# Designed miniproteins, single chains, continued (4), part 92

Each design is a single chain, and the fold is of that chain. pLDDT is the mean over its residues in the fold that is shown.

## One batch from the design tools (miniprotein)

Design m15398
Fold by ESMFold2-Fast:
Structure m15398 (fold): chain A 62 residues (1-62)
Amino acid sequence: SEKSQVVARYTGEALRAIGDGIDKAIAYLKEGNKEEAEKALEEGRKRAKEIVEEGKKALDEL
């Protein structure tokens, strides 16, 4: 259904945002950059939250 496609899309995008944040954080930790690692995790988390909220709006329009 159209609703299931919307859910799958936004879930996938949110998970990718979290994964990107984790990957960047690991790279920074390998360099000893704890502050930048923490920022990368926070940015990924914020991005995922924004994607989830946009997904909710998209579902409400169906």
Scores: mean pLDDT 87

Design m15399
Fold by ESMFold2-Fast:
Structure m15399 (fold): chain A 58 residues (1-58)
Amino acid sequence: MMSKEEIEEFIKELEEKIKELREKAKKEKDPLEKEILEGMAALLEGMIGYLKKVLEKM
């Protein structure tokens, strides 16, 4: 069972990871690797959206 504080920290960690992935994707020369990095960032954004809904109910 996660506390509100733990969920907020996890969201912050995910936001930093998304930023890192997108910055790496901008520098990536391989189109396939770039697509994978962008895809990973999009999945993490979806996860943040879900976690924010959980926080709203707390």
Scores: mean pLDDT 82

Design m15400
Fold by ESMFold2-Fast:
Structure m15400 (fold): chain A 92 residues (1-92)
Amino acid sequence: MPRAQRAGERARDAAERSGARARVEVEGNRVTLTLEDAPVSTAMGALAGATAARYAGAEAEVRSEGNTFVVTLVGPDPDVAARGAEEVARSL
C-alpha cells in the first residue's frame, strides 16, 4: 500500500476513534479526508492538523459543508501528501 494511502487510512481511523464518521480518498499526491457528524473537538483537531500539514510542505484546504468537514491535502509528491495526512492523524 502506498504511504499516502496508509497515512490517509490512519487519519480516517483517528477521526473515527474521536467520534466522527470518516472516509478517505487518495489519488497520487492528493489526500482527501471527509468527516461527517464530527464533534467540535474532532473538527478543531482537523484544523490543527491541516495547519501542521502546511508546515510539512503540503497545501491544505479545509471546507465545511453542513455537518460535513472536508480536509484536502496536496503535496508536490506523494511522500509530502503522506506527511500531511500523518500530521492530521496526530492532531485528531
Scores: mean pLDDT 83

Design m15401
Fold by ESMFold2-Fast:
Formats: structure tokens, C-alpha cells, sequence
Structure m15401 (fold): chain A 59 residues (1-59)
């Protein structure tokens, strides 16, 4: 299936990749993301980014 992001989901992913703690911390606090996963997304790891997109799509 094609992954389509909403504007809100895209903004969250951009903030996470930029390493914005205000975006990263709530996602970690939700228990769906670990700090290590958040760090991998910020580093631009394609696998971690894909997981983040899938998570945001569910929300």
C-alpha cells in the first residue's frame, strides 16, 4: 500500500528528523518510540524513518 502522510504527520516527521526535543519527547513518552529509534530517525536511517512513517500513519 502507498503510504500517504497528512500535513500533521509530515510536520511531526520533519521535527523528529531535525532533532527537535519538543517533537521527539512526546513520541518517546507515548511508548511507541524508544530514544534509540528517535536518534536513528534524526540520523536519517531509512529503516527508522520507514517505521516512523508507519507509526504516524496509524495515528
Amino acid sequence: ETIELTDEEAAELRGLRDGDPAVVQPLVDSGRFTPEEAAAIVAGDPEAVRKAVEYLRER
Scores: mean pLDDT 68

Design m15402
Fold by ESMFold2-Fast:
Structure m15402 (fold): chain A 102 residues (1-102)
Amino acid sequence: SAAVEEAKERVAKLAEEAARALKEGNEEEARRLIEEAARVIAEAAASLPPEKQRELIQEMAIAAANAAGKVTSDEEASRLTQEIVRLALERLGVPGLAPAPA
């Protein structure tokens, strides 16, 4: 949809700006941009079933990595993209590990 494409473009731009901020030594700005990208992904995915959330997050991650890679190294772009995905999953309530049985 047009809304998904717009969100994807916004995530790519935020990732590129975050990579630029990191390159300039502005870690606070980079953190803010990373958190904003994660929020955009989470909002786009929030109403989708889990399988569609995973597909959307993967598409957004690829767009973010490609955009960041234009500004910084592949290693840094990958690390930045992984942090965006981690924060997006946290916002969606998807834990990295299942909670221990009660």
Scores: mean pLDDT 81

Design m15403
Fold by ESMFold2-Fast:
Structure m15403 (fold): chain A 75 residues (1-75)
Amino acid sequence: SRAEAARAAGRQGDPAHVAPLIELLKDPDVEVRAAAAYALGQIGHPAAIEPLERIVKEGSGVERDFAIAALSLIK
């Protein structure tokens, strides 16, 4: 699944996964978006900060909460 792929990318920590994970933040499935946010937090690349802050500002529910948690891992 896309959510499992996002979690695997986060565990691998490869910066090559950052751009695909940022695209998954727009996925129609909330679980995929949450998994992508967490994976970006685990990788810790600064390119993820602005997309995650946008989700905190514009999002709601568990997606927003996961974006807040991901930002705490990067910052």
Scores: mean pLDDT 80

Design m15404
Fold by ESMFold2-Fast:
Structure m15404 (fold): chain A 86 residues (1-86)
Amino acid sequence: SKVDKLVEELSRKTDEAIAALQAGDEETALKYFEEFAKISVEIDKTGNSKASILSVAHEMLLVAAAIDAGKEHLLPKYAEIRRKAK
């Protein structure tokens, strides 16, 4: 379904963002945060509860990865990106 494809895309963007964070590439991480946020908003618009829960779980993985990489200062920027994506 379209929803399943969005969840697959979100998973890929999560992996890409985590890799950028681990590499210390803040500019690339912010780019993938923007792509993640857009997909997450599209999932929310579907009204699919399971997909929305998975989206939140992936967002928590991004937060954990940012903390682990010593990049917590990017979290306020991600929050702003997420607000603007709506």
Scores: mean pLDDT 88

Design m15405
Fold by ESMFold2-Fast:
Order: C-alpha cells, then structure tokens, then sequence
Structure m15405 (fold): chain A 69 residues (1-69)
C-alpha cells in the first residue's frame, strides 16, 4: 500500500503542474492514473482522503475539459 500511496501523491503533484501549464493531454493522463490508483486504495483509504482527491480531480476536469452535461 505505501508504494501506491506514494505514487498517488506524486501523480497529484504532477497533475497540479500540468494544470498550471495548461497541458490538457498530460492532465488527462495523470487524472486517469490517479483514478486507477485511487480505486485500488479506496478500500484501504479514509473517506476524507478519497474525497479530497476526488474534489481536486473533478475541479481539474471541469476547469480544463468542461464537457456539457
């Protein structure tokens, strides 16, 4: 679990950098990787940690991809 948690944090940091740079392709890849890791960790992670991560991913998605509902 520790390695997955560490990778999740690294991906989150990279996502923030990609968002700041306006790199949609990199952000999309990082979001996908974070979601995959979060799915594996959600069984072991606290709801608060998952919620914080999800909120950041949703914000990035809405800010860069903003698809119509």
Amino acid sequence: MEKLLEELEELARRLEEAMRAGNEEEAERLIDEIVELARKLRELMTPEQIERLRERLEWARENYFAPPL
Scores: mean pLDDT 67

Design m15406
Fold by ESMFold2-Fast:
Structure m15406 (fold): chain A 68 residues (1-68)
Amino acid sequence: SHMSPEEILKSLPGIDEELAKRLANLFKDLPVPIVEAIANADPEGLAEALGISLETARKIVEKARSLL
């Protein structure tokens, strides 16, 4: 890819360094690129797993989809 996974995660709305690490850890065991995993995630489940609002989770998923 043209960007590292960390750089891609930091480009997503509402993601700082701590949240980027939590996202990477959440999807670390999946045999797919992290952006693809996020793009296909359930926003409600993502919000619960990360302790963020559903609105923020929705924006993250939508942005990840735009990067594919």
Scores: mean pLDDT 75

Design m15407
Fold by ESMFold2-Fast:
Structure m15407 (fold): chain A 66 residues (1-66)
Amino acid sequence: MEEFRELAEHLEKEAERAKKEGKYDQAAKLYEKSARFYELAGDTEKAEEMRKLAEEAREKAEEQKK
């Protein structure tokens, strides 16, 4: 069956694409989902990194609304 780590990596890649396109709100949501699946895969280090990136992306999205 599908491995949570592979799904987390896919979501991380999608988040990076959204960030590259300046879609920070979408990037934040994708990083948050990636963090959840990394945590389920037992990769707590990557999960923490993804949560940090999600928070940074939310801050940038908020700046764009100003």
Scores: mean pLDDT 82

Design m15408
Fold by ESMFold2-Fast:
Structure m15408 (fold): chain A 71 residues (1-71)
Amino acid sequence: MEEERRRLLEAARAFRDQVLAYVSGLPPEKRAEVQKLLDEFIRRVEQTGDREEALKAAQELAKKIQEILDS
């Protein structure tokens, strides 16, 4: 269980870094919104340690980021 939680956190942080690189060209206000969503996502993964909840959180995050990009 501890190893799986650690792997989920490492994957979540890697995903965060990729998203931040991808949105680096956005206005500061939109980047701040994305950063906030990523911080909430990482916190969720840290708290749950459950793969299904982590995947659900990632899916919700991707949807919200898409909304910001489409704004």
Scores: mean pLDDT 79

Design m15409
Fold by ESMFold2-Fast:
Formats: structure tokens, sequence, C-alpha cells
Structure m15409 (fold): chain A 75 residues (1-75)
């Protein structure tokens, strides 16, 4: 199910961020953004959007998540 895959992806992303030294709160926020971007990209593909659009959605989510992680690492 999409819910199960989203949960697994979020847990994996959060774990990776915590291992990189990001705080648990910031890792949770960054992982949430990454999961949301993944789901939006999958919905775009299901709606018949080009793969380039799905990549753009995922890249934007990754950039937002990176900003949160970098801000947390400065404190």
Amino acid sequence: SMEKRAKEFKEEAKKALIEAGVSEEAAEKAAEILVKGKLEAERALEAGEPKEKAFEIAAKAAEEAKKIAEEALKE
C-alpha cells in the first residue's frame, strides 16, 4: 500500500538524517518533506505527467529537506 511504503521511506530517511548528525525534530521535518515530495511525484506519474515533472517535484522536496537539515546542523 502507499501508506506502508510512505511510512518505510520516512523511517529510512529519518534514520539516515539522524546518523548524519541532524536532530530528531529536524530529521522528522525533513523526512516528512521528502515523503510528501515522493507521493506528489508518484501522483504526477499516475496522472500521466512526464517523468521530468516527477523529477522536478522530487528535486524540489530534496532541496527543502536539505535546507532544514543544514539549518539544524548549524545549531
Scores: mean pLDDT 81

Design m15410
Fold by ESMFold2-Fast:
Structure m15410 (fold): chain A 81 residues (1-81)
Amino acid sequence: ERTAEVLALYDEVRAELKDKSFEEGLKILREVIENSTPEARKVGEEGLRQIEAARADTENTTDERLKDMLASLIVDVRLRD
């Protein structure tokens, strides 16, 4: 099942981001996107635009929420790669 694979990737990504700032997490996401297939890259670019829009509206979006969106997108891009 995909569930075990998704959970393993989530644990890995969350561990990677645990001691990092949102900006450092963005750098990781960009590196993942750059090293991805064209299909996964499109998903990453779309998600990145959504995260940057949410970051710009930071009054209505918490840093915790932004990090969750970042982790979820990194997992999604890696799963599609």
Scores: mean pLDDT 75

Design m15411
Fold by ESMFold2-Fast:
Structure m15411 (fold): chain A 72 residues (1-72)
Amino acid sequence: DLERLIEEARRAAREAVAFLREKGLEELAEEVERYTREVIERIRTENLGAQGTLKALQEVLDYIRRAVEEAK
């Protein structure tokens, strides 16, 4: 379910942004929010197909995970 994966990415980004802001990392929080928004917008506007969309969502989720881990 593509819509569910997009909502999962949005939720992960919101949680990461809140965590990073609590750590005082406002710039990194804004980058996470911007990157996630840009990837979702590309999925909306470009015909990436199912595999391309899944790959893009997995890449943004991995980016969010790394940003949070680096902030610990």
Scores: mean pLDDT 82

Design m15412
Fold by ESMFold2-Fast:
Structure m15412 (fold): chain A 68 residues (1-68)
Amino acid sequence: MPSAQEIVDRTREEVERMLREGRPISEVLEVLSRGYRRVRESGDPEAIRRAQRLGEETHEKIRELEEK
């Protein structure tokens, strides 16, 4: 199994790629949610904190993309 830190890193890479490709927001949020769930299940506080930051950054980028 990948480490909690690897899950965060892979989730970030996938989310950034999906946003760059213009994938549906629902798909981006599903990837983010799955990554966050796996990280929380690991119990690694640092990885959980990193995943929370990724979530915040991703939501901010989504808001920018939705802004007309």
Scores: mean pLDDT 80

Design m15413
Fold by ESMFold2-Fast:
Structure m15413 (fold): chain A 62 residues (1-62)
Amino acid sequence: MVKIIAPKESGQAVKDAVKSMEDGGFAKLVKESETEIEVEVKSEKDKKAVKLAAESVGAEVK
C-alpha cells in the first residue's frame, strides 16, 4: 500500500477525493492531526488519482 501525506488545509480535498474513489478504488484514512492528514491507497495509480483530484481544487499534496 502507498501512503499520501497532505497538510491539514488540504485535508478536506483529500477526504473528498477518497470518498469519490469508493466506487472503484480503495483508500483508507490512517491519521488526521492538527497539521496533516495521512491516507493509504492500494497503488501509485490511486495515489495519482487522489493527488489530481485534490490539486484540481487548489490543494497541495505530497
Scores: mean pLDDT 72

Design m15414
Fold by ESMFold2-Fast:
Structure m15414 (fold): chain A 82 residues (1-82)
Amino acid sequence: MSKEEIEVEIDIALAQMGVAVLKLIASREELPPEAVELVREAERHVEEARRAFEAGDLEAAREHVRRALEAIREAFRLIEAS
């Protein structure tokens, strides 16, 4: 794999871990409705990033990872504010 492919794969794995942590929190506590929607958005972008990566579209994969990480950060912010 190229260095760029490895970097995107690592970023996808980090986004997947962020979603997993949010789901773990949701299993123990009721999340704000806005945070629940952001978790769903993050999961959708992680799935789209994986599909783009498997198709060799590294630019699309990178954009979806960026959006997933933004949704993850906002979800954590809302949980902390609750």
Scores: mean pLDDT 86

Design m15415
Fold by ESMFold2-Fast:
Structure m15415 (fold): chain A 77 residues (1-77)
Amino acid sequence: KIEEAEKRLEEDPESAEAWAELGGQYLAQGKLEEAIEYFEKAIELEPDNPVYWFNLGKAYLAAGKREEAAKYLKLAR
């Protein structure tokens, strides 16, 4: 639920996991630009987690941005 992820971010704005969960919720609703933005926040906070790069790549793929998707999916090794 978006409200639950937003509440977690209000309590801990440096939670990469909460930003990624918010991105996932927006992706599920087809709000692709917002999903990308939130996954980028998660990566900014925790760049060494390949799961966030994978999620960012999936969001770009859903948005039809195939070159960007390929780039980020390669980083999610």
Scores: mean pLDDT 80

Design m15416
Fold by ESMFold2-Fast:
Structure m15416 (fold): chain A 71 residues (1-71)
Amino acid sequence: SSAQEYLDKGKELLAQGKYEEAKEYFKKALDLDPNNEEIRKAAEELGVQMAIAGKVDLAQELGDYLRSLTE
């Protein structure tokens, strides 16, 4: 599925340290399948990695986006 393709690309970019690009692909995947546990876990891992890398503003933006997907 397109959501799986975006997830796979996001994981590849995260492995390369390309956090902003990884974030965009995970957001695209979640827009297609917001309740997908695997995509949500990958996005949460990205948030942790961005925080560890000192990119706390990007981690906060991702956290805000993820919270917007829950009621």
Scores: mean pLDDT 83

Design m15417
Fold by ESMFold2-Fast:
Structure m15417 (fold): chain A 59 residues (1-59)
Amino acid sequence: SNIDKGQELAKKAAELALQGKKEEAIKMGERGSEYFKSAGEPGLAETILGRAKKLAEEA
């Protein structure tokens, strides 16, 4: 489902962010957020993208 795909991409984004791969983390977060938007969950989309950006900035 779109929710499952969004969650998988969100997990990858977080992993990339923790590795210091900021650009890749943000791109994965953006892809994940698009799946959540397609599923009708724009709030979740904003949450996972914001989390990926914060983790990337803190790495």
Scores: mean pLDDT 80

Design m15418
Fold by ESMFold2-Fast:
Structure m15418 (fold): chain A 60 residues (1-60)
Amino acid sequence: SDEEVHREVQRLLRAFVEALAPVLDGDVSLRAIDRYLREQQGFGLAELMERLVAEARRRT
C-alpha cells in the first residue's frame, strides 16, 4: 500500500513536470517549479507534494 502510494506520487509528479516543462522553457529545477507555483497558484512545492500524496492515497 505505501509502496503503491509512493509509485503513484512519482507518476503524478512526473506527469505534472512534463506538462509544466514547456511553460518553464525546459527549466524543471525544484527552484523554477516552486517559483512558478508561488506566482501562479499562491502555494509552494511543499504544499503541492502534500496534495499529490493525498490524491495518490485516493487512487490506491
Scores: mean pLDDT 78

Design m15419
Fold by ESMFold2-Fast:
Structure m15419 (fold): chain A 59 residues (1-59)
Amino acid sequence: SAAAELEARKQRAIANAEKAREEYGLPEEVLEEVKRLIEEGRFDEAQRLLVRAILEKTD
């Protein structure tokens, strides 16, 4: 169902964000904000925030 697919999408996005936090040593506050945006269905904004945080960490 569409609801089950949306939930799976959120779970995968959260797992990817947690992996990025571990790999790049991102602040916990960034992970919390990204997870909040994902839960709200704001996937594009969550992705932009995560990418920006990674770029700032990697120079």
Scores: mean pLDDT 84

Design m15420
Fold by ESMFold2-Fast:
Structure m15420 (fold): chain A 84 residues (1-84)
Amino acid sequence: MPSPLEQLAARIEELVARLRAGELSPAEAAEELARLVDEAVALLDPESAFEVLRLAAAAHRALDDGDLEAFEAAVAGLLAVLRA
């Protein structure tokens, strides 16, 4: 059985794929990402939670700026923390 963190990582990957496919607006992606980050933070140690929140803030700024490449880079970093 995949861990709760691996399940959240898979849901974040699906969110990115749906955004790339044009199935989610940037605003919908931001809302879903915020919910998934809140769930992840509850499961992480404080140091990992801090890093996830920092990367999530970068991802949200990239979405606000319309910078999909910066968004994907921030999410890749966030996924690496969840899989560590």
Scores: mean pLDDT 86

Design m15421
Fold by ESMFold2-Fast:
Structure m15421 (fold): chain A 66 residues (1-66)
Amino acid sequence: MELLVRTTLSVEQQTGLVLRLMGDPRVEVKIVAPGVFLVRTTLSAAEAEALIAELRADPRITVEEL
């Protein structure tokens, strides 16, 4: 699946988020603009749903399913 992630996190917090996401080889992150990431994943539906829920728990992060 593909996710568009927008964030108002600091540069340091954005770096930490990208590193956490890229810790799973089934997750690919492309930086499309400052604070905007395209996330591609081969995670199971349940794992992808859990990831989306975790990201949406932070009000500074907006996730759109593509």
Scores: mean pLDDT 82

Design m15422
Fold by ESMFold2-Fast:
Order: C-alpha cells, then sequence, then structure tokens
Structure m15422 (fold): chain A 64 residues (1-64)
C-alpha cells in the first residue's frame, strides 16, 4: 500500500512538480482515500515523493 501510494504521488508530482500548498493537501487526501492510509501517512509519502522529484530536477540541470 505505501509503495503503491508513493509511486502514485511521484507520478502526479512528475507532471506538476510545483504544486501549491492546497494542491499538496488535496493530493494527500486523495492518497489517504485511495490507498486506505491515514492522512499523516499520506502526507509523509507526498513529502518524500516531492523531495525526490526536487532532487531529480536539480540533477537534470547539471546534465544539460
Amino acid sequence: MKEEAYKYAKEVLEKKPDLSYEEIEELTKELAEKFGLSEEEAKEIVLEAQAEIHRELLLKEKEE
């Protein structure tokens, strides 16, 4: 469940890496409902996926 939620969050964030605070909250609620997680667990997954996407964007800038 958590692994599937992480993949889903990462996929969403890859399409929109600069989500607003409200959009992040909405994604968190969606993950909690879709994967049967608590909002706190979903929030941790979203934050981790967001951090990973941010790291990937920084690395891609160096690849150019």
Scores: mean pLDDT 74

Design m15423
Fold by ESMFold2-Fast:
Structure m15423 (fold): chain A 98 residues (1-98)
Amino acid sequence: KAEEYLQKGKRAFEEGNYDEAIKYFEEAVKLDPDSLIGAEAYLLLSQAYLKKGDYRKAIEWANKAYELAQKLPDPAEGKRLQSRAARIAFEAIEKLRS
């Protein structure tokens, strides 16, 4: 169920419908907040808010993705998600300073 919302959100994101993507990613987080699916959904929420120009929310969700990724049982998957989250947060911070 959470994975289904994650996939629907990814489709909406690829189509440029960031508001719809955000709604689906929020549902994925509600269903599975403390897992790999939850971490990926937090990361994708961050990316969607970045695309919408809401840099503060992009940073907030990226930080949540980073923190959850540190707690994941697979260290390699955790580090991959942490790197992606840090990159999104950095981009959003740079946009806020511009």
Scores: mean pLDDT 87

Design m15424
Fold by ESMFold2-Fast:
Structure m15424 (fold): chain A 63 residues (1-63)
Amino acid sequence: SQIDADAEITLLEIKAVVATLSGDYEEAVRYYEEGLQLAKEKNAPEDTIRRLEEALEEVRSKL
């Protein structure tokens, strides 16, 4: 369901943020990529997709 997908996207974003704060940028990239894929598959709002894309690009810049 959409509600389940939204919860999963939020959880992946939280995991990515925790990994980023820990300096585990490779792990953060994986979580953001999973969240972005799910967001696109479930037609999440454009602002959600953009936020995840921007966060992913920022973390990749640290690798």
Scores: mean pLDDT 86

Design m15425
Fold by ESMFold2-Fast:
Structure m15425 (fold): chain A 105 residues (1-105)
Amino acid sequence: AEELTRKGEKALEEGDYEKAAEYFTKALELDPDSWRAWYLLGQAYLGLGDDEKAAEYYEKASSLLLSKDPNSPLGYALLSVALRLRGDDEGADRYARLAAELQAA
């Protein structure tokens, strides 16, 4: 899984979002509990202009982070981004504020 994630990260850096999504999808088939691979897949779909899929993948990454640590600042930050992509600016602002408060604690 790590080798596929590394190849995907390189594709993201090069702006090859379609190839990045392919590598991250394959990495997740091997390790579906990798919050990082779900997050990176979300970034790839943002690059492709698919905000709906990006939001879904950020929600999956957030769920995994929050299942390990209910006070994960990154978990709530990813929920904030997902809600903003769905047009829920009020919900996004609430979770962004919570993430900032938890990061400061």
Scores: mean pLDDT 86

Design m15426
Fold by ESMFold2-Fast:
Structure m15426 (fold): chain A 100 residues (1-100)
Amino acid sequence: MSDEEKRKKAEEYIEEGKKYFEEGKYEKAIEYYKKAKKIYEELDDPLGLIESYKGIGEAYFKQGKYEEAIEYYEKALEIKPDNGLLLKNKKKAEEELKKK
């Protein structure tokens, strides 16, 4: 499979993940985001990795799995430490953990 075909497949997995997320099917969303992540790792695509990690983290957050959400936001922040949306998402998950 060419790198272009791999990227297209990863983008299709991101779209499926977003669709399942919007339907409230967070486990399926995570499954598809993880499939995209694997391809973006093979491609050394940092933007695709950030999008995949963000999707996984947001889906874990929706499930109330705040520790897992923070883990994936941190993975994305290792690639882009100044991403304001990821910093806000991480802070929200940390605030939810403090309520427990």
Scores: mean pLDDT 88

Design m15427
Fold by ESMFold2-Fast:
Structure m15427 (fold): chain A 70 residues (1-70)
Amino acid sequence: GLELTRQGIRLYQEGRYEEAAALFEEALPLAETPEEEAAIYRMLGDAYLALGKTELAKEYYEKAKELFPG
C-alpha cells in the first residue's frame, strides 16, 4: 500500500500522470481504512484531472467524499 502510494506521488510530481494513476489503482485494494481508501481516490482524481479526464476525476473525488466526508 504505502510504497505504491509513495511511488505514485513521485510519478505525479514528475508529470507522469498515467503511471501515477496506475500505481494508485494498484494501491486501492490494499487500503486498510476508509481514510486511506479515500486518500487514494483523491490522488486518482488529481491524476486523471491532470490527464484532462475531468468527468473521471469527478467520479473519484465523489467516491472519496462518500467514504470520508471530512
Scores: mean pLDDT 85

Design m15428
Fold by ESMFold2-Fast:
Structure m15428 (fold): chain A 110 residues (1-110)
Amino acid sequence: SKKEEGIKEDAIKEVRELGEYFNIPEELVERAVELIRKDVEFAFLAGTWAGMVQIVLALGKKLNDMEEAAKIVEKTSKKLVEELKEKGLDEAAEVFEELSEHVIEYIKKL
């Protein structure tokens, strides 16, 4: 549907922007984009996660607490990986786990 297409387009934009900011390998970002195009549920989850990461980073920077920011991102990312696996979306879970690992490692270096 047109609504599902909008969700996918927004998620693709957010994931690509996140990939540029965190220096995530382009190949991994494009794998995530392919999965987003195939599955609106994954698109919604990935877009929501990317938005959450941006908010948590902004707050961590403002409060000068990047350790807590990294912890929140790690906890929420792990929960999302578990949810994707429970839904039988194993490929999406693997790609998302790799994306989140790059984000967490980058935050820890800030």
Scores: mean pLDDT 85

Design m15429
Fold by ESMFold2-Fast:
Structure m15429 (fold): chain A 65 residues (1-65)
Amino acid sequence: SVSLTAAAAILGIGYQIEGLLKDVRLDGDTITLTLTADTPATREAVARIKELADKAGMTLEVVLE
């Protein structure tokens, strides 16, 4: 339930970086984001997602393509 809430929030944040978020995977307690660019918008989105992940007891991994 906590992981589902985090995933829903991540999808909402991902919309804000439209076209720059290539993939989002949720494997147990690990969230993996694949980004196509490093911009102020993606940095802010990653920071918010990390905050949500930390509160949910989850690990965030970021991959830049």
Scores: mean pLDDT 72

Design m15430
Fold by ESMFold2-Fast:
Structure m15430 (fold): chain A 87 residues (1-87)
Amino acid sequence: ALEKGKEALKAGDYETAVKYYTEAIKKDPKNGEAWYNLALASEALGDVISALLAYLKAAENGNKKAYERAASVYESFGQTELAKKLR
């Protein structure tokens, strides 16, 4: 699932990437890399709410760069105060 998700992301097949990263998370819910890549694919599809939630889950599971990405998503909504708390 994780490797197939990476292949799909690289190919620009974001819908397939979401599917495979969701499977990876079902197997290992603490996989911060899978949450981060799920967020990237969701963001590319324009699903900004799903992307935000996945970035926050990635950060909770040790993916520190996800905090900056979540802050960028908050800024896109005009939520600058929430973004500051993540930086």
Scores: mean pLDDT 78

Design m15431
Fold by ESMFold2-Fast:
Structure m15431 (fold): chain A 87 residues (1-87)
Amino acid sequence: MIKALQEFERRIKERAVELGLPEDHASSIAMTAALAMMRARSPEEAVRLAVEAARKTGEALKIPSDILEKVVKAVEEIAREVAPKVF
């Protein structure tokens, strides 16, 4: 479980940086998405909560909408892949 969450956080951070986010913003989104996934009770809830956390954190950081949509999509894709390994 812990290793899968660490891999999830790392993958989100790396992908967000590739999509143009500063490392500190990418780290904040990755951390909040991973924490949200940890609170979930099912893989489906984990994906939903991770996406919601990433979007809210990105909005709070005032990330441009076009970049934020790409980041949120990446979080959803990675969360769908990793969530079954956490549960």
Scores: mean pLDDT 84

Design m15432
Fold by ESMFold2-Fast:
Structure m15432 (fold): chain A 70 residues (1-70)
Amino acid sequence: SAEEERRRLIERARELIAEARKMVKEGAPKEQVNKLVSEAALLTDRSGADAETRRKLLQEIVAVAKEANA
């Protein structure tokens, strides 16, 4: 169903954000982190999540990207 697809996309975006955050802590190249962050942002947009969920995901994405590119 559309609801299950939305949930799976949101869960996948959260997984990518967590992986990107772990990569930043492990000193991975920013290019690799930015690839995961970009994919998470794309999945967030495609998920059709409600405004609050979308905002929280994007805030986490921005935070990880900022740390990776500092």
Scores: mean pLDDT 86

Design m15433
Fold by ESMFold2-Fast:
Structure m15433 (fold): chain A 108 residues (1-108)
Amino acid sequence: NIEEKARRLAEALEKANELFLKNEELDDEFSKAVAEAARITNELLKEYSPFEVWKLVAEAAGIEEAAKYFEKAEETKDVDAVKEALKLLLEAGRGIPLVVVEDLKLNK
């Protein structure tokens, strides 16, 4: 179920961001949260487009504006729409783990 996987990914991303902000002796737990987010992302990306995955993650996180920008990016191939979606996720305090930013940057 893609929606359930997207929800789990959103939860893993939120946990990683929360642990990063606490920035104490939680390096092992932080690494596990980031690894879980990367694992789910890689599984979803085998079957679904990056834009579809990130739209569903944004929706599961309750950031509807970011989801709309990812949908627009898929339709228009507009890189600026992706940048705006990422900015909204960061500003909402949900965090965007480096793995998410790298996947989008390295996707040519």
Scores: mean pLDDT 69

Design m15434
Fold by ESMFold2-Fast:
Structure m15434 (fold): chain A 63 residues (1-63)
Amino acid sequence: AIVMRSLGQNPTEAEIQEMIREMDKDGNGFISEAEFQDMIRTFDKDGNGEIDFPEFLTMMASM
């Protein structure tokens, strides 16, 4: 689609969720699905299910 963000590194929300689950496997509240959705909204402004993954990870790393 012409609206998709074409950085060659825009995984789907499902793929990102899988990575988030791996990072927050302890379930100690660092990154919940609610926090994940909030971050996605920052990068997925179009709501197309794809985000700027490198920027997302950079933000998470700075937390």
Scores: mean pLDDT 54

